# Designed miniproteins, single chains, part 111

Each design is a single chain, and the fold is of that chain. pLDDT is the mean over its residues in the fold that is shown.

## One batch from the design tools (miniprotein)

Design m3873
Fold by ESMFold2-Fast:
Structure m3873 (fold): chain A 60 residues (1-60)
Amino acid sequence: FLTEEELKELEELDKQFQEQIDALRQKAAQDPSAQPEVEQQLQKLFEEAGEIQRKLLEKL
């Protein structure tokens, strides 16, 4: 079960992910040649989210 601290950290990370995704989308719009890199960065962000989930499960 998640603690209050862990929930707070998840909310903070969700906010940061949202900002990073938005920034990456803006970058792709301004520079279409960066599209492949933007897609790779998005993939990495989703993978990091899964890793955080895994770490939390380890503490359970």
Scores: mean pLDDT 74

Design m3874
Fold by ESMFold2-Fast:
Structure m3874 (fold): chain A 117 residues (1-117)
Amino acid sequence: LGPRGRELMEALKEAANSVPGVEASIDGNTLTITHSDDPEIEELLERIAFSLESLDVAVVKKEGNTLTITFRPDAGERVPDELLEGLREVLETEKDGLEALRRIAELLEQTAFQSLS
């Protein structure tokens, strides 16, 4: 996965775990996120999943309330430095888990849309 891909996975795990009722774990290059039946959390996770797939950094599988995100070995090469720095800033400055997850979804969306155009 490399250091950059690992950093992306760890940032997403940390943000998800900061949300009450959300549990995230990493096994190899796979990030698993399980949430309660909360439509706002589900929407944010779906936005994150869509952006990761749009960036071609991961393949996402959804089963009930569980997202399984399998990162590509070259995921770190497909994300700009600005994205990783933005993720660090969110995790350092945002104390509310849901707001941290929202800011990460927005950051990933901006990065994905800029890459597609």
Scores: mean pLDDT 84

Design m3875
Fold by ESMFold2-Fast:
Structure m3875 (fold): chain A 54 residues (1-54)
Amino acid sequence: ALEEAIQKARELVERGASLEEIVNTVTQLAADNGLDASQIAAAVRAAEELYRES
């Protein structure tokens, strides 16, 4: 689900992961959970915002 992808992004940000790793992980989780292209894009955008705020 979208919430799971965002939670994983937050965890990776706290661990000091690169933006590339965060985006790739969120994209994979969203796709694996059956989200469509627009929802995957929204999850990636949220992950990028979390990274920028850190």
Scores: mean pLDDT 79

Design m3876
Fold by ESMFold2-Fast:
Structure m3876 (fold): chain A 62 residues (1-62)
Amino acid sequence: ELEKVKEELAKRLGLTPAQVDALLEIFGVKTKEEAEKLLERIDKVVANGRATVAEHRAQAAA
């Protein structure tokens, strides 16, 4: 349940289980639903950041 969402967070962020636990404590995440919402938010931020950085780097390197 919550442990599976913690594993997904660790995998997607490249964090250790201890770092994921610290992140959840900072955000006050105690339920699976709250953890899933955080995962969705992180996915959007990472996808947008990756696209923006890749676009700028490609244009600057060319």
Scores: mean pLDDT 69

Design m3877
Fold by ESMFold2-Fast:
Parts: structure tokens; sequence; C-alpha cells
Structure m3877 (fold): chain A 58 residues (1-58)
């Protein structure tokens, strides 16, 4: 399971099964700054394979 930095919370998640691995897409939000970002996690290893920033959902 992925550990988030303090202040970050999971807004939504989706799991996508690929041919070789299972990926979890997490939309997380910082409660202090309002910043949102997407994390892509390999569910088998628990490793963050990608991290990107997204605009707030409005």
Amino acid sequence: MIELEEGWEIESEAVVEGLTRRLRFLLVRNRKTGEQKTLVVDEETGEIVHESEVVPIK
C-alpha cells in the first residue's frame, strides 16, 4: 500500500488490469494547498511508477 505525505488524501481511485501488471490510479488532494495530483501505483509491488500534477476538479 502506498504511503502519502502528510496533508494528502485520496479523492478517487481506479484499478486497471494490463497484460503484464495491475495498476492503481489515485487522484490525491493536499488539504492545505488544494493541489491535486495523479499517482500511478503497481499493485503487485506497491511502487509508485508515475506521479503527475492535475488541475483542481471544479
Scores: mean pLDDT 69

Design m3878
Fold by ESMFold2-Fast:
Structure m3878 (fold): chain A 112 residues (1-112)
Amino acid sequence: AEEAARRLGERYGISPAQVLGTQRALEKLRERRAAGETFDVAAFVPDASPENVKKALDEAIEEAERLGLSKRVAIAIGADTPEQAKLASEAAIKYGKEKGYEVEVVTDVVPA
């Protein structure tokens, strides 16, 4: 976990704590899927920046379109604060809706 978090942190220029937060958000997303939630494509964003959220959603939407899947995608977002998590979630939902997609958001907050 820590080694993977370090490699992802280096790739995205973020702290290992934010990457670990994203891994926990992904685990919650996996649990929701196992409980019968219906989403076919999932993306993750270790940094709650608007640009990274948009990029991850664009990639998930392109994959869903390519595979002919439902207009529903899931995104897991790591953030440093509850305020960042809320703003990123609202931005993701709004952006997805503008593209005609329902976005399920899972957030994890890992304070610095």
Scores: mean pLDDT 71

Design m3879
Fold by ESMFold2-Fast:
Structure m3879 (fold): chain A 65 residues (1-65)
Amino acid sequence: MLEKMREELEAAGLSQEEIDLVLKVASKLPSDEMKEELTREAAAAESVAELVGVILRAIGDILES
Protein backbone atom coordinates (compact mmCIF):
# COMPACT_ATOMS: atom_id res chain seq x y z
CA MET A 1 0.00 0.00 0.00
CA LEU A 2 2.50 2.70 1.09
CA GLU A 3 5.00 1.37 -1.52
CA LYS A 4 2.42 1.92 -4.31
CA MET A 5 1.76 5.43 -2.97
CA ARG A 6 5.50 6.18 -2.97
CA GLU A 7 5.72 5.11 -6.64
CA GLU A 8 2.80 7.41 -7.56
CA LEU A 9 4.39 10.40 -5.78
CA GLU A 10 7.79 9.67 -7.42
CA ALA A 11 6.09 9.56 -10.85
CA ALA A 12 4.52 12.97 -10.11
CA GLY A 13 8.00 14.46 -9.53
CA LEU A 14 7.89 15.11 -5.77
CA SER A 15 11.19 15.28 -3.85
CA GLN A 16 12.15 12.46 -1.46
CA GLU A 17 11.52 14.83 1.48
CA GLU A 18 8.02 15.67 0.19
CA ILE A 19 7.25 11.98 -0.44
CA ASP A 20 8.40 10.98 3.07
CA LEU A 21 6.24 13.72 4.65
CA VAL A 22 3.13 12.75 2.63
CA LEU A 23 3.57 9.04 3.47
CA LYS A 24 4.09 9.81 7.18
CA VAL A 25 0.83 11.81 7.28
CA ALA A 26 -0.96 9.14 5.19
CA SER A 27 0.10 6.41 7.67
CA LYS A 28 -1.89 8.25 10.41
CA LEU A 29 -5.14 8.47 8.40
CA PRO A 30 -7.87 6.04 9.60
CA SER A 31 -8.86 4.53 6.19
CA ASP A 32 -7.17 3.28 3.03
CA GLU A 33 -9.56 5.49 1.00
CA MET A 34 -8.28 8.60 2.82
CA LYS A 35 -4.66 7.49 2.29
CA GLU A 36 -5.25 7.06 -1.47
CA GLU A 37 -7.06 10.42 -1.67
CA LEU A 38 -4.15 12.23 0.06
CA THR A 39 -1.70 10.57 -2.38
CA ARG A 40 -3.78 11.59 -5.43
CA GLU A 41 -4.11 15.19 -4.19
CA ALA A 42 -0.38 15.44 -3.38
CA ALA A 43 0.55 14.02 -6.81
CA ALA A 44 -1.78 16.58 -8.46
CA ALA A 45 -0.30 19.56 -6.54
CA GLU A 46 1.29 22.03 -8.98
CA SER A 47 3.16 24.07 -6.33
CA VAL A 48 4.70 23.77 -2.85
CA ALA A 49 1.82 25.93 -1.53
CA GLU A 50 -0.77 23.48 -2.93
CA LEU A 51 1.15 20.52 -1.45
CA VAL A 52 1.23 22.23 1.98
CA GLY A 53 -2.54 22.85 1.69
CA VAL A 54 -3.14 19.16 0.91
CA ILE A 55 -1.03 18.08 3.92
CA LEU A 56 -2.78 20.52 6.31
CA ARG A 57 -6.19 19.23 5.13
CA ALA A 58 -5.08 15.64 5.86
CA ILE A 59 -3.87 16.64 9.35
CA GLY A 60 -7.33 18.20 9.91
CA ASP A 61 -8.93 14.86 8.92
CA ILE A 62 -6.71 13.01 11.44
CA LEU A 63 -7.72 15.43 14.23
CA GLU A 64 -11.44 15.24 13.28
CA SER A 65 -11.35 11.42 13.34
Scores: mean pLDDT 78

Design m3880
Fold by ESMFold2-Fast:
Structure m3880 (fold): chain A 64 residues (1-64)
Amino acid sequence: SDEKRKEIHELIKRMAANPRKSTEDAQRLVKLAEELGDKASKLYGYMILDNKEEVEKLNKEIVG
């Protein structure tokens, strides 16, 4: 899904440029990353959302 990967890239770029929109962009990033099985991008989204429980869970799944 090249289109979803491009959207993830644009979301990350936009979040870096405008932190005031980060929460909505982070939620969208998490949804797209979930659909693609992209645990690293999903982790980044949850870090921005300060969801410590999901961050710990994903760190365990990614690193062991």
Scores: mean pLDDT 78

Design m3881
Fold by ESMFold2-Fast:
Structure m3881 (fold): chain A 81 residues (1-81)
Amino acid sequence: SMAEEEAREQKALEALAEELGLPLSVVRKAYELLREQGLDFDTALRVIRLLYEQLKEMIREGRAPLGELTPIERLLLEALG
């Protein structure tokens, strides 16, 4: 049912937020942006993980992004401080 699908989605987003140490609101907004771009559920979650890990590595190495940030990259970067 649609309600069961929504409940599963909510639990997955909550789990990802806890895994990454991010607010649920940030993870949900990133997810919605990726879904609007046509990515499926599993791909959207994977892309959030990959982008967040990439941004964390950049910060750890003292590198600033010199190119244009996507809305998702900007959202995740703001959450990192």
Scores: mean pLDDT 79

Design m3882
Fold by ESMFold2-Fast:
Structure m3882 (fold): chain A 107 residues (1-107)
Amino acid sequence: MKSVDEILEEFSEKIAENFNDEEKLLKIAEETGKELLEIIENTDDIEVIKKILNALYLGILWAVENKKEKLKKLYLEYLEKAAEIIKEKFPELSEEVEELLKEAKEV
């Protein structure tokens, strides 16, 4: 598996390159979202989980700022899926994750 930092760097580059291609943006976000969920399921590193949560939240903010409504919805879907896995695997993070979801839904 690629490191989280490598996945996030490649994702940022692909999003920038495909800014005007909504179909490609959605495919890139779906592919990256699936990779990030797999990492959450297989990692014991809380810092890796926090990096992924922050990346998904920043993705939502970026999509809102750039009026990419479908991309915002997709990032929110992956953030919700990530939250479910995290609450089951790391119940100590449940409050932090629920708060992040509330903030994400309000943007």
Scores: mean pLDDT 83

Design m3883
Fold by ESMFold2-Fast:
Structure m3883 (fold): chain A 80 residues (1-80)
Amino acid sequence: SMGLVGVSGPTSLKKGETLTVSGTLPGAAAGTPVTVELWGEDGSLAATKDAVTDENGSFSASLTAPESGTYYVSASWDSG
């Protein structure tokens, strides 16, 4: 089954700016895939990046804004 780690925002970004997203998923096995997504203010998907957890469940990913605006971030994983 899939789970959602969380949603953060709003974040103001300029076109071409990179946002680094980090989080922790306690109890996940090392190497657990996490999908990190950047959403526009209108709810459209602007960018996506795959990450993996370390032995402490920590992950990070970098996302680039396609245009200047306000964005939200979500992270989700498959608990398999």
Scores: mean pLDDT 77

Design m3884
Fold by ESMFold2-Fast:
Structure m3884 (fold): chain A 87 residues (1-87)
Amino acid sequence: MDELRRQAAEIVLLGRLEGEEKFEQLVAENPEVADIAREILERTREAVRRLEKEITEGMYVMLGSAYRIAGDKEKGEEYIREGEEIL
């Protein structure tokens, strides 16, 4: 891998772990990789958003099923509907 791409990936990883302020600081300190780092961050955010949607949907459906089994059909149906709308 190009050294610039590796440096950009490290900046994205640090920004993910320490937050957006750290990402912007590192990008400002390393302008030569700024565009690559922002591209990697955008792709990472898209992947995380997709995964979060899938996890959230699964949790809502599971919780809704538990409420229905416990006899609270109305609350169960609300949670299942909310989960299905996230996809």
Scores: mean pLDDT 72

Design m3885
Fold by ESMFold2-Fast:
Structure m3885 (fold): chain A 86 residues (1-86)
Amino acid sequence: SARELGERLIEEGRRLLEKAELMAKLANSNIPLTGEEGAKKKALAEEAMAEIEKEGRTSPDAYLELIERLREEGERLIAEGRAIAE
């Protein structure tokens, strides 16, 4: 149904916003690259760098630009999902 589709889009949008927030927090933390939290930070950085490499960009700004793109897409999906679910 339209309601179920709307709810699914809202969930996907929230997931992207949560990922962007986590990436932003990890970028500003002095978490050592050891242990579980260090492994999570490394995995997120590697995912982000792989995406940046596909675009032919290799700069610190590209990581922050990715965070902003995830925020924009997340907010767009939530807005679209709410409009459909209404």
Scores: mean pLDDT 72

Design m3886
Fold by ESMFold2-Fast:
Order: structure tokens, then C-alpha cells, then sequence
Structure m3886 (fold): chain A 94 residues (1-94)
């Protein structure tokens, strides 16, 4: 879990710092009470987009996925809601 979160953070930082990627503002979609999805898009200078998705579940769990421009899952992990919120906070401060 922590190792996979670290890989997600390192990949996002690489895309921003080394590839000149730009972060979108987080977009939130509510599905039901306590269940939502947060999406951040990372756009590279060539127009290609990577997508960070965070699914928040009402049971206090979350699922984080980093997708490449083709929609392939590069990294995926299941974490607590608190861990997902901390990752989101760290990503938005890059």
C-alpha cells in the first residue's frame, strides 16, 4: 500500500518535473452518499493525458489508479480514505 502510493507519487512528479506536465484542478463526481470519484488529469506538452482517479467508498476505503493516455492502468492500490486524501493533497501541491 505505502510502496504503491510512493510509486504513484514518483510517477506523477516525473510527469510534471521531467516531462513538463500540467495538473488539472480535481474534478469530483458523487455517485451516492459517501461514495464519490475524484479525477485529476496530467497533460503533457504533446497533448497526451494521464489520469489519476480516486474512488472513495462509504466504508472508509478508497481505490487509487494512475492511467496512461491509452487508459492502461500503470499503478493501482486500495487504501484508506485518509491515505487517499493525503495523496490528493500531496499531488495538488506539486
Amino acid sequence: SEEEIKKILETVEHLIKEKGGTLSAPVSQSRSPGESTVQITITLKDGSTYTLTIELFPDGRARIRLLDPEGKVLHETEVTRDEAVRLLSRVTKI
Scores: mean pLDDT 84

Design m3887
Fold by ESMFold2-Fast:
Structure m3887 (fold): chain A 80 residues (1-80)
Amino acid sequence: MKEEELERAKEKLIRDLRQASTLDPESQALAKEGARRQLELIARHLGPRAAAEVAREVAREVPAFRDFLLALADELEARA
């Protein structure tokens, strides 16, 4: 994965989760599943530690999903 692709992936995660934070619980659940899949793709290309750091960065930008993203970061870091 190129650095430019990683930055676009982070920007998309932040945008999608910020949008979902204003929507219903079903839309929020779908956004969480999308975020998990995207972070798993990052982990596959760059390793679980890099994916965990992305999850922590996104958690700082989207407080509504902070607990979810930090739990996912811990899960990813445990694989490293």
Scores: mean pLDDT 84

Design m3888
Fold by ESMFold2-Fast:
Structure m3888 (fold): chain A 79 residues (1-79)
Amino acid sequence: SKADELIALLEELRELLKEYMKAANVPASVQEAALAHIDALIAFVRANRDNPALQANLDHAIEETKRLIEELKKKIAEA
């Protein structure tokens, strides 16, 4: 499903963000807060997969998450 696609992309974004923050020597407390935000979003998508408002916006959320993944990959390569 599109919700499962979004969850998979958010999990990929989470791992890339973790890698980037580690490479950039971000303080552990800030890393924990940033990862908690993504974990909360993943939990929200899982809990609300049958919500019509979420379903209506899944394509947009998927495209935005793909864009963020590409931007983060670029930042990691530049670090």
Scores: mean pLDDT 86

Design m3889
Fold by ESMFold2-Fast:
Structure m3889 (fold): chain A 105 residues (1-105)
Amino acid sequence: SSALQQLQQQARQGNVDAIKQLEAQALQSLDQLTELVESPNPDMKEIEQLRQQVSQLSKSIDDAGASSRKQGNTEAQKVVRDSTLKLTSRQIEYVGALIDRELRE
């Protein structure tokens, strides 16, 4: 989306608030994805859409990390590292929900 592209560009320029907005959107999408997987009748199309959103947001944060390293922007590098750790934690929760669902009869 155009809005995501603008946010990604700002994040690549070392805008800390833009990186935090990407993080917030990714965490929200991961939480929604976990809730859907835990539901008795999940909408598979909605799950697929949310997976695509998480993938795009994660890539945007990774791109911001690469750019911040090239620029020597230590503050942006620290924010990207913190965001990546938070996303990894939520991803573990999502994987746990997937395993639980697979073990159901």
Scores: mean pLDDT 87

Design m3890
Fold by ESMFold2-Fast:
Structure m3890 (fold): chain A 90 residues (1-90)
Amino acid sequence: MKTRVTATAGVKVKPEDVESVTATLQFDGEEPVAAPATLKLEGDKVTITASVEAENPEGKDVKVTVQVKLKNGSTITITDYAKTTLEPVE
């Protein structure tokens, strides 16, 4: 059964300075998986949500690495840990 796993990270940057966002999710004992990231703008803070479909991730902690590339060429790397939320996908 494929299950959607969602992880959220926040970074304090101006939205206009953001060029691109990439996210990688890694389950305990498994290879890192690139995940599409959704950018939400909240004042001077950017909230990044990344989701991936994985086989049987139930009960596993997920390590989230988010890279925010700024228009000036700098990259901000955020590492966080989230519990998996299990949403079955058809």
Scores: mean pLDDT 66

Design m3891
Fold by ESMFold2-Fast:
Structure m3891 (fold): chain A 99 residues (1-99)
Amino acid sequence: MEIVEKVLELHREALDLRGEVLYLKTRLDQASGEEAKQAVEELRKAIDRLNSVIDEIEKLLETAPLTEKQREALRKFIEDLKSFVDEAQAYVDEKEAEL
């Protein structure tokens, strides 16, 4: 039960951070000059936090007594998050290069 609760907590945190990244991407798309530079910095910090959550989930995948179905679901979730992070990183790098 405790492990399931920790997985659900990390899952919720990842979804919240994903929402923050999407919000910051929208803000950066509409920003210019100093506001754009600030949005880039905030977006990079949100991506860093999301990467930290991914690292915690990967540790649970390696160390926690999970069923095979739970491991498979968690691996797919990590794969989706890593893809999202890669796209967000590419977006912020492109926008920063245009500043």
Scores: mean pLDDT 83

Design m3892
Fold by ESMFold2-Fast:
Formats: C-alpha cells, sequence, structure tokens
Structure m3892 (fold): chain A 101 residues (1-101)
C-alpha cells in the first residue's frame, strides 16, 4: 500500500534523510510482501545488535542500513531471496522470544 511506503520512508527520513532519498526508488518498485520482509530482516538486525550490547542509536542505524540493503536487493530482482530472509528473520525472532519467556 502507498501508505506503508510513505510510513517506511518517513521513519528512515527522521533518522537519515540522505538514506531515505537513496531508498525511495526501491520502495516505489517494491511490493508490500517485499517491504514487510525487508522490515523483518532489519528488525532482527537491530534486535541482535541490542542483545550484543550495541547502543540503541547505533543499533537503529544498523537496522536502517540493513533495510536499505534488502529494499535494493528486492528492486534489483532478488525478491525471492529477500522474502526468504524475511521469513527466516521472523522465525528467529519468535525463537528468541520463546527462549526469553
Amino acid sequence: MEELKQQVYDAIAENDPALAERVRPYLEQSSEEEILAALAVAQLEGNLALLAGVPQEEAQRLALEKLAEMLKKAAEGNKEEVIKKGKEALERMRAIREALA
């Protein structure tokens, strides 16, 4: 949805306007499934960084860089790889939550 693309763009732009402009064409070319998969990979990256003791600000930067990488891969035709990595990221985050419960 156009709404999802705008929300993702705004979230990146709030932290890194230059990165937001670089990823805009990739966001415009991506499906909702590709964007959600890229977000899942980015969330896992940020969460793993926080668990490793990386400061919140740096963990957020690493997550945004990973999001940009995944969106670029999807736009370049590697959408199946991005969707697969997104599913793996969701499964790993579930396993981490269960281990912490």
Scores: mean pLDDT 82

Design m3893
Fold by ESMFold2-Fast:
Structure m3893 (fold): chain A 116 residues (1-116)
Amino acid sequence: SQEEKEKRLEKIEKLLAESQKYIDELIKELGEPKSIKERIAISVTSLTLVAMEELNYPKEEIEKFYKEQTKLLKEGKYEEAIIISLEKLIELFEKLNLKDVAKALRELLEEIKKEL
């Protein structure tokens, strides 16, 4: 229904707004992103972390994912960081009942894998 579509969009908007805190933390940790690939890696990692919080993942698991992704970003492994974050985000969005968005992200992931 239209009401169900509006509720899904509101959830997506909330997740995107909340992802800014992790974008800010990653920029503070890594410095200003120097490429579009680094910007994408930071953005998708941040959204994935917020989706984990929304699903009430243990704090230790969220911190572990943050540390593992931050390590890849510090090593310049932006493609690997993007793929890992997108694969996790697809799983999390399916669990959040955002199945249409998860499908779109899966299609995007396949296109990214062809270019990386």
Scores: mean pLDDT 87

Design m3894
Fold by ESMFold2-Fast:
Structure m3894 (fold): chain A 73 residues (1-73)
Amino acid sequence: KRAALREKLAASTDPAERLAIAATLNDAELVRRIIEEHRDEFTADDLPILLIALKETTSPEIRELLEELIASL
C-alpha cells in the first residue's frame, strides 16, 4: 500500500494531489516543501482533497501544516 502511494506521488504533477499523498505517507518534510513551493496555487477548490489528507495523516506536524493552509483559503 505504501509502495503504491510512493509510485502515485512520483507520477503526480498536481500540487494538491502530491500534498495529500505526502500527508498520507506521513512525510512532513515533503508536505512542508510542497506548501512552500506551491502556496499561491492552492485555492478553495482544493479543500475537499486537503480535508481528506487531514483525516488520513497520523503526524501532528502535518496536521498543523494542513490546518494552517486550510484556514488561509
Scores: mean pLDDT 77

Design m3895
Fold by ESMFold2-Fast:
Structure m3895 (fold): chain A 82 residues (1-82)
Amino acid sequence: MTAIDIANEAARTEGRDPVEVFEEVAPEEQALRERLREEREAILQQLANTSDEEKRQQLVEEYDQRLAEEQERERARRAAAA
């Protein structure tokens, strides 16, 4: 679910102002999604500007490693949450 989906669902279920719910939930999730999007766009741009197959493979592997580290951090956060 996106922050917008959460805000809209809360507005429908609780009758709250969706803007207030969005303001509470959205800043952290939106910032995270913008960072991930910007990083993905940067990698795609580097791939588009790189014709060397070995360099392209290296960029993909580095990106995959970062995604694995992000997933591991997310799992650690969930495990730490009681």
Scores: mean pLDDT 66

Design m3896
Fold by ESMFold2-Fast:
Structure m3896 (fold): chain A 101 residues (1-101)
Amino acid sequence: SEAQELLKEAAELVLEAARLLLKASSDVRTAIALVLRAIGLLIEIELYPDRIKELAERVIELADEVIELAETKATDAALAAEAIALAERAKALAEEALKLA
């Protein structure tokens, strides 16, 4: 479905943002946890297309946590800004998926 494809793209963007924070955050442990959660969401989106509404809300929550880590624990301002931009785009795509679900 279009909602599933948008949500998959959103989760991929959150994963990319979280991976940037592995290089750009003093809190590497939290960055690792965010990466693992993003991978889990990608798997769940593929396996459970009937859970789009629940999974979209979880993508938005994870994107907000990525933004918070980038804003509070940044060691590289340029990579942190890129991570925030990716996470904001992910939120927009997940919100679009919710409209179609």
Scores: mean pLDDT 89

Design m3897
Fold by ESMFold2-Fast:
Structure m3897 (fold): chain A 68 residues (1-68)
Amino acid sequence: GREAAFKAAKDALIAAGVDEETAENIARAIVDTLLGRLPEVVLDIALKELEELGVDGKAVVEKVREAL
C-alpha cells in the first residue's frame, strides 16, 4: 500500500545518502504519481533531481512498484 511504498522509497533514498527531508519529499512525489494522484511531470522532475544527486531513480521507482 501507499504507506509501505513511501517508507521503502524514503529508506532507500536515505541509504543512498539523500537527506531525510529531501528523501521524504521525493518518496512522496514518486508514490503519489504512481498512484495517479499527481501528474507524470512530477515523476520526471523527481527522477531528474535524483540523477543530480547521483541516485538511481529507476531502481527507487521499481522498489515503490513492488511495495504498492
Scores: mean pLDDT 83

Design m3898
Fold by ESMFold2-Fast:
Order: structure tokens, then C-alpha cells, then sequence
Structure m3898 (fold): chain A 69 residues (1-69)
């Protein structure tokens, strides 16, 4: 799925410096692969609230995830 690949590439381009941030990234990709857009959006929001993801990266991820809704 082109959409899953695009989400994975965007997450892979981020500097995920902690094990926690990397685990969130993996969970987002898994949620997207399973078609669970709401779970994926929730995980992106959690990363943003924890400061593990920039606001710009979070917006791009949300756009990609919502594109399939």
C-alpha cells in the first residue's frame, strides 16, 4: 500500500532518539497497516504531547493518515 510506505518513510526520516519514540513509530506503522486510522492518529497525538515528534511532522503524518478516511 503506497499510503503505508509513505507513512513509514516519513517516520524513518525523523530523528527518533529514544526507545520510546521508536516504539511509537513502530506502533503507528502497525496501526496504519491494520487500517486503524483512529489508533494511528491517537499515537501521533501522544508523540506530539510527549515532545517526541515536531508539530510539523505530526501535521504531515495526520494528513497522510486522514487521506485514507
Amino acid sequence: DEYVLEVSQLLGSQRLRTEEARLYGTQIVNAVQNGDSKKALELVEEMLKKGLLSEEAAKKLKELIKKKE
Scores: mean pLDDT 74

Design m3899
Fold by ESMFold2-Fast:
Structure m3899 (fold): chain A 67 residues (1-67)
Amino acid sequence: AAALQAKAAEHRAQATELRNQSDIYRKLAEENPEKKEEYTKKADELDRQADSHEGDAAFYERALAAR
């Protein structure tokens, strides 16, 4: 039980960090037009990784809720 909660929390923390990094890159894209494509691509990659971690967290949370 506690191990599943820890895994869910870790995945949520990783997703939050990735979202924060994505926001930073989107801001950099606005501030640096010549690197806009590069920063936007990095932000999109980070958002996809965050989505994956959110999915993993939800899986562990559902496993806990079913108990």
Scores: mean pLDDT 84

Design m3900
Fold by ESMFold2-Fast:
Structure m3900 (fold): chain A 103 residues (1-103)
Amino acid sequence: DLKKQAEIDKSKQIQRQVLNAMRQPIDKAIESLRQLISSLSPREAEGLAHMAVQVAMLLDMPDSEVQKLMNAIVQSMRTVLSDDDHQRLTRTMRSMYNYHQSS
């Protein structure tokens, strides 16, 4: 299915862009991620938010920086997502963070 392949290719492109952004100091990473979020569809932006938080945890970023990143993403997504989708994303990100801290 050509449509499924296009979605996979775009997901890989977004993943590479997130990894490149996350290699920067936290403030620059946040700026890069905000620019990416504004250029994506709501679904793609949600996927980016999830990836960014997972990458931050995999890189063993300090808790203060992970919280700063999550807050910046949640705020940026407010203008992209519906209220219900924004609330769901916020809960998902918080659950991921709590799970990582308890592990």
Scores: mean pLDDT 79

Design m3901
Fold by ESMFold2-Fast:
Structure m3901 (fold): chain A 66 residues (1-66)
Amino acid sequence: SDAALIEQAQALLSEAQRAIEAGDTARARELLAEARKVADQISNESIRAYLLGEIDRLEALAEAAE
């Protein structure tokens, strides 16, 4: 269900943010790639778009944290 996918994507985003804060940009990128695969499976377009926006934001932060 979308609910389970949303929960999984949010957990991955939280882990990615912690990895960025710890300076582990490689781990953050792995987690964000996983989050994107999960988000792509979400059927609701608005929710998918929101999560992809959060992924893009964290990808930019990981890139800046090199």
Scores: mean pLDDT 88

Design m3902
Fold by ESMFold2-Fast:
Structure m3902 (fold): chain A 74 residues (1-74)
Amino acid sequence: MIEELKERIAALPAGSRERALALLELGHYLYHQGKYEEAIKYFEEALEDARATPGAEDLVEGIEHYLEQVKKAK
């Protein structure tokens, strides 16, 4: 549920792959609910964490792709 995802994100360290993945999951959930502006915010946070994570270039590219898709769907 969304509250559980938010609690999990708050417990994870900033700049970690795990936090980036949790934020990406939350963004996807909001996107499917039609909450595009909120989804964009969480995808942007996920991108910041992924960029701060060494060796997470695949995750950065994936999040950037989803972020562009959400912006176009708006």
Scores: mean pLDDT 79

Design m3903
Fold by ESMFold2-Fast:
Structure m3903 (fold): chain A 83 residues (1-83)
Amino acid sequence: DPLVEKLAEEARALAKGLGASDEVIDFLVQKIREAAKATPEEIRKLADEAISEVRKHLTPEQAKLAEEAIRRIADILIEYKKS
């Protein structure tokens, strides 16, 4: 699944750049892979869970950037499933 792998790589690079631990990075990648199999409603819930988790592990400024990226990834996956 080329789109899922691309989104996982982009999420990994962003999270690493923001100083996230390997455990947080792996959690985010897992949520993207789960979202690939999910309905649009489930993708939104997975995004909310991922946002909640990054807020626990990043500064407020870094969490805001991660939150925007997570929402963008969710929107891309939802549109991909509609197509």
Scores: mean pLDDT 80

Design m3904
Fold by ESMFold2-Fast:
Structure m3904 (fold): chain A 89 residues (1-89)
Amino acid sequence: MLEKILERAKEAQKEVDKAAPVIRENAAKMPKAEVEALKKKLLPKVKELIEKIEANKYTNPELALKYIEELLELYKEAFDEIMALVKKA
């Protein structure tokens, strides 16, 4: 289970690493106010999920995996919102 959690986390990081250059290149086209609003909305949720993953990864691996899946869904939603903002600019 822990090995599967680590593998899933590595996949998530690889997807983020692929998205990061695209976001960086398009950052200048994004409305600053909307970017700040998105950060304020998402950063507390990301932090909460990371803390829950770390708290459970050794004691309840199945629950940790559930939180990793929720974090991946949150990253996908955030990426879709960011790309929508870039497209509208």
Scores: mean pLDDT 72

Design m3905
Fold by ESMFold2-Fast:
Structure m3905 (fold): chain A 80 residues (1-80)
Amino acid sequence: SKLEKQKLLLRELKGKLMETASLEAFEEIQKVLSKIQERLDNGEEITEEDLEELREVVEKYGSEETKKIMEEFVEEMKKI
């Protein structure tokens, strides 16, 4: 289902961010990820507003590599 694909993509994103982001950046990004994860666990799809909020926090705190990972995540989300 679309929800299952979104859950998989979010898990992949979190894993890549844990490897590439600083601890401080990951803590800030994780606050937004946790909010999105709670909605997914309740059967709600990720919205465009969720993606925008996540993009904003990554732009503020993320490295160049973290931003690239986020761009790849957004493009995969558009394919679902």
Scores: mean pLDDT 83

Design m3906
Fold by ESMFold2-Fast:
Structure m3906 (fold): chain A 66 residues (1-66)
Amino acid sequence: DVLLTRPPASEEELERLFELLGTGEGSEGFLERMKENPLAYQRLLEAIERERRRRAAEEAARLAAA
């Protein structure tokens, strides 16, 4: 369960963590453990937000072009 104490190593790991954190139920315990490691928590939040912004931008561009 080392992913809870460090940032994701790959895009696939990032997506899995993003879904856990974004979609709810499992994320409470997940975030709780990561808060015990502030650096890992901060890095993960930044990585997730970056990925979320990327996806949102792609989706927005797609819809704007449609």
Scores: mean pLDDT 60

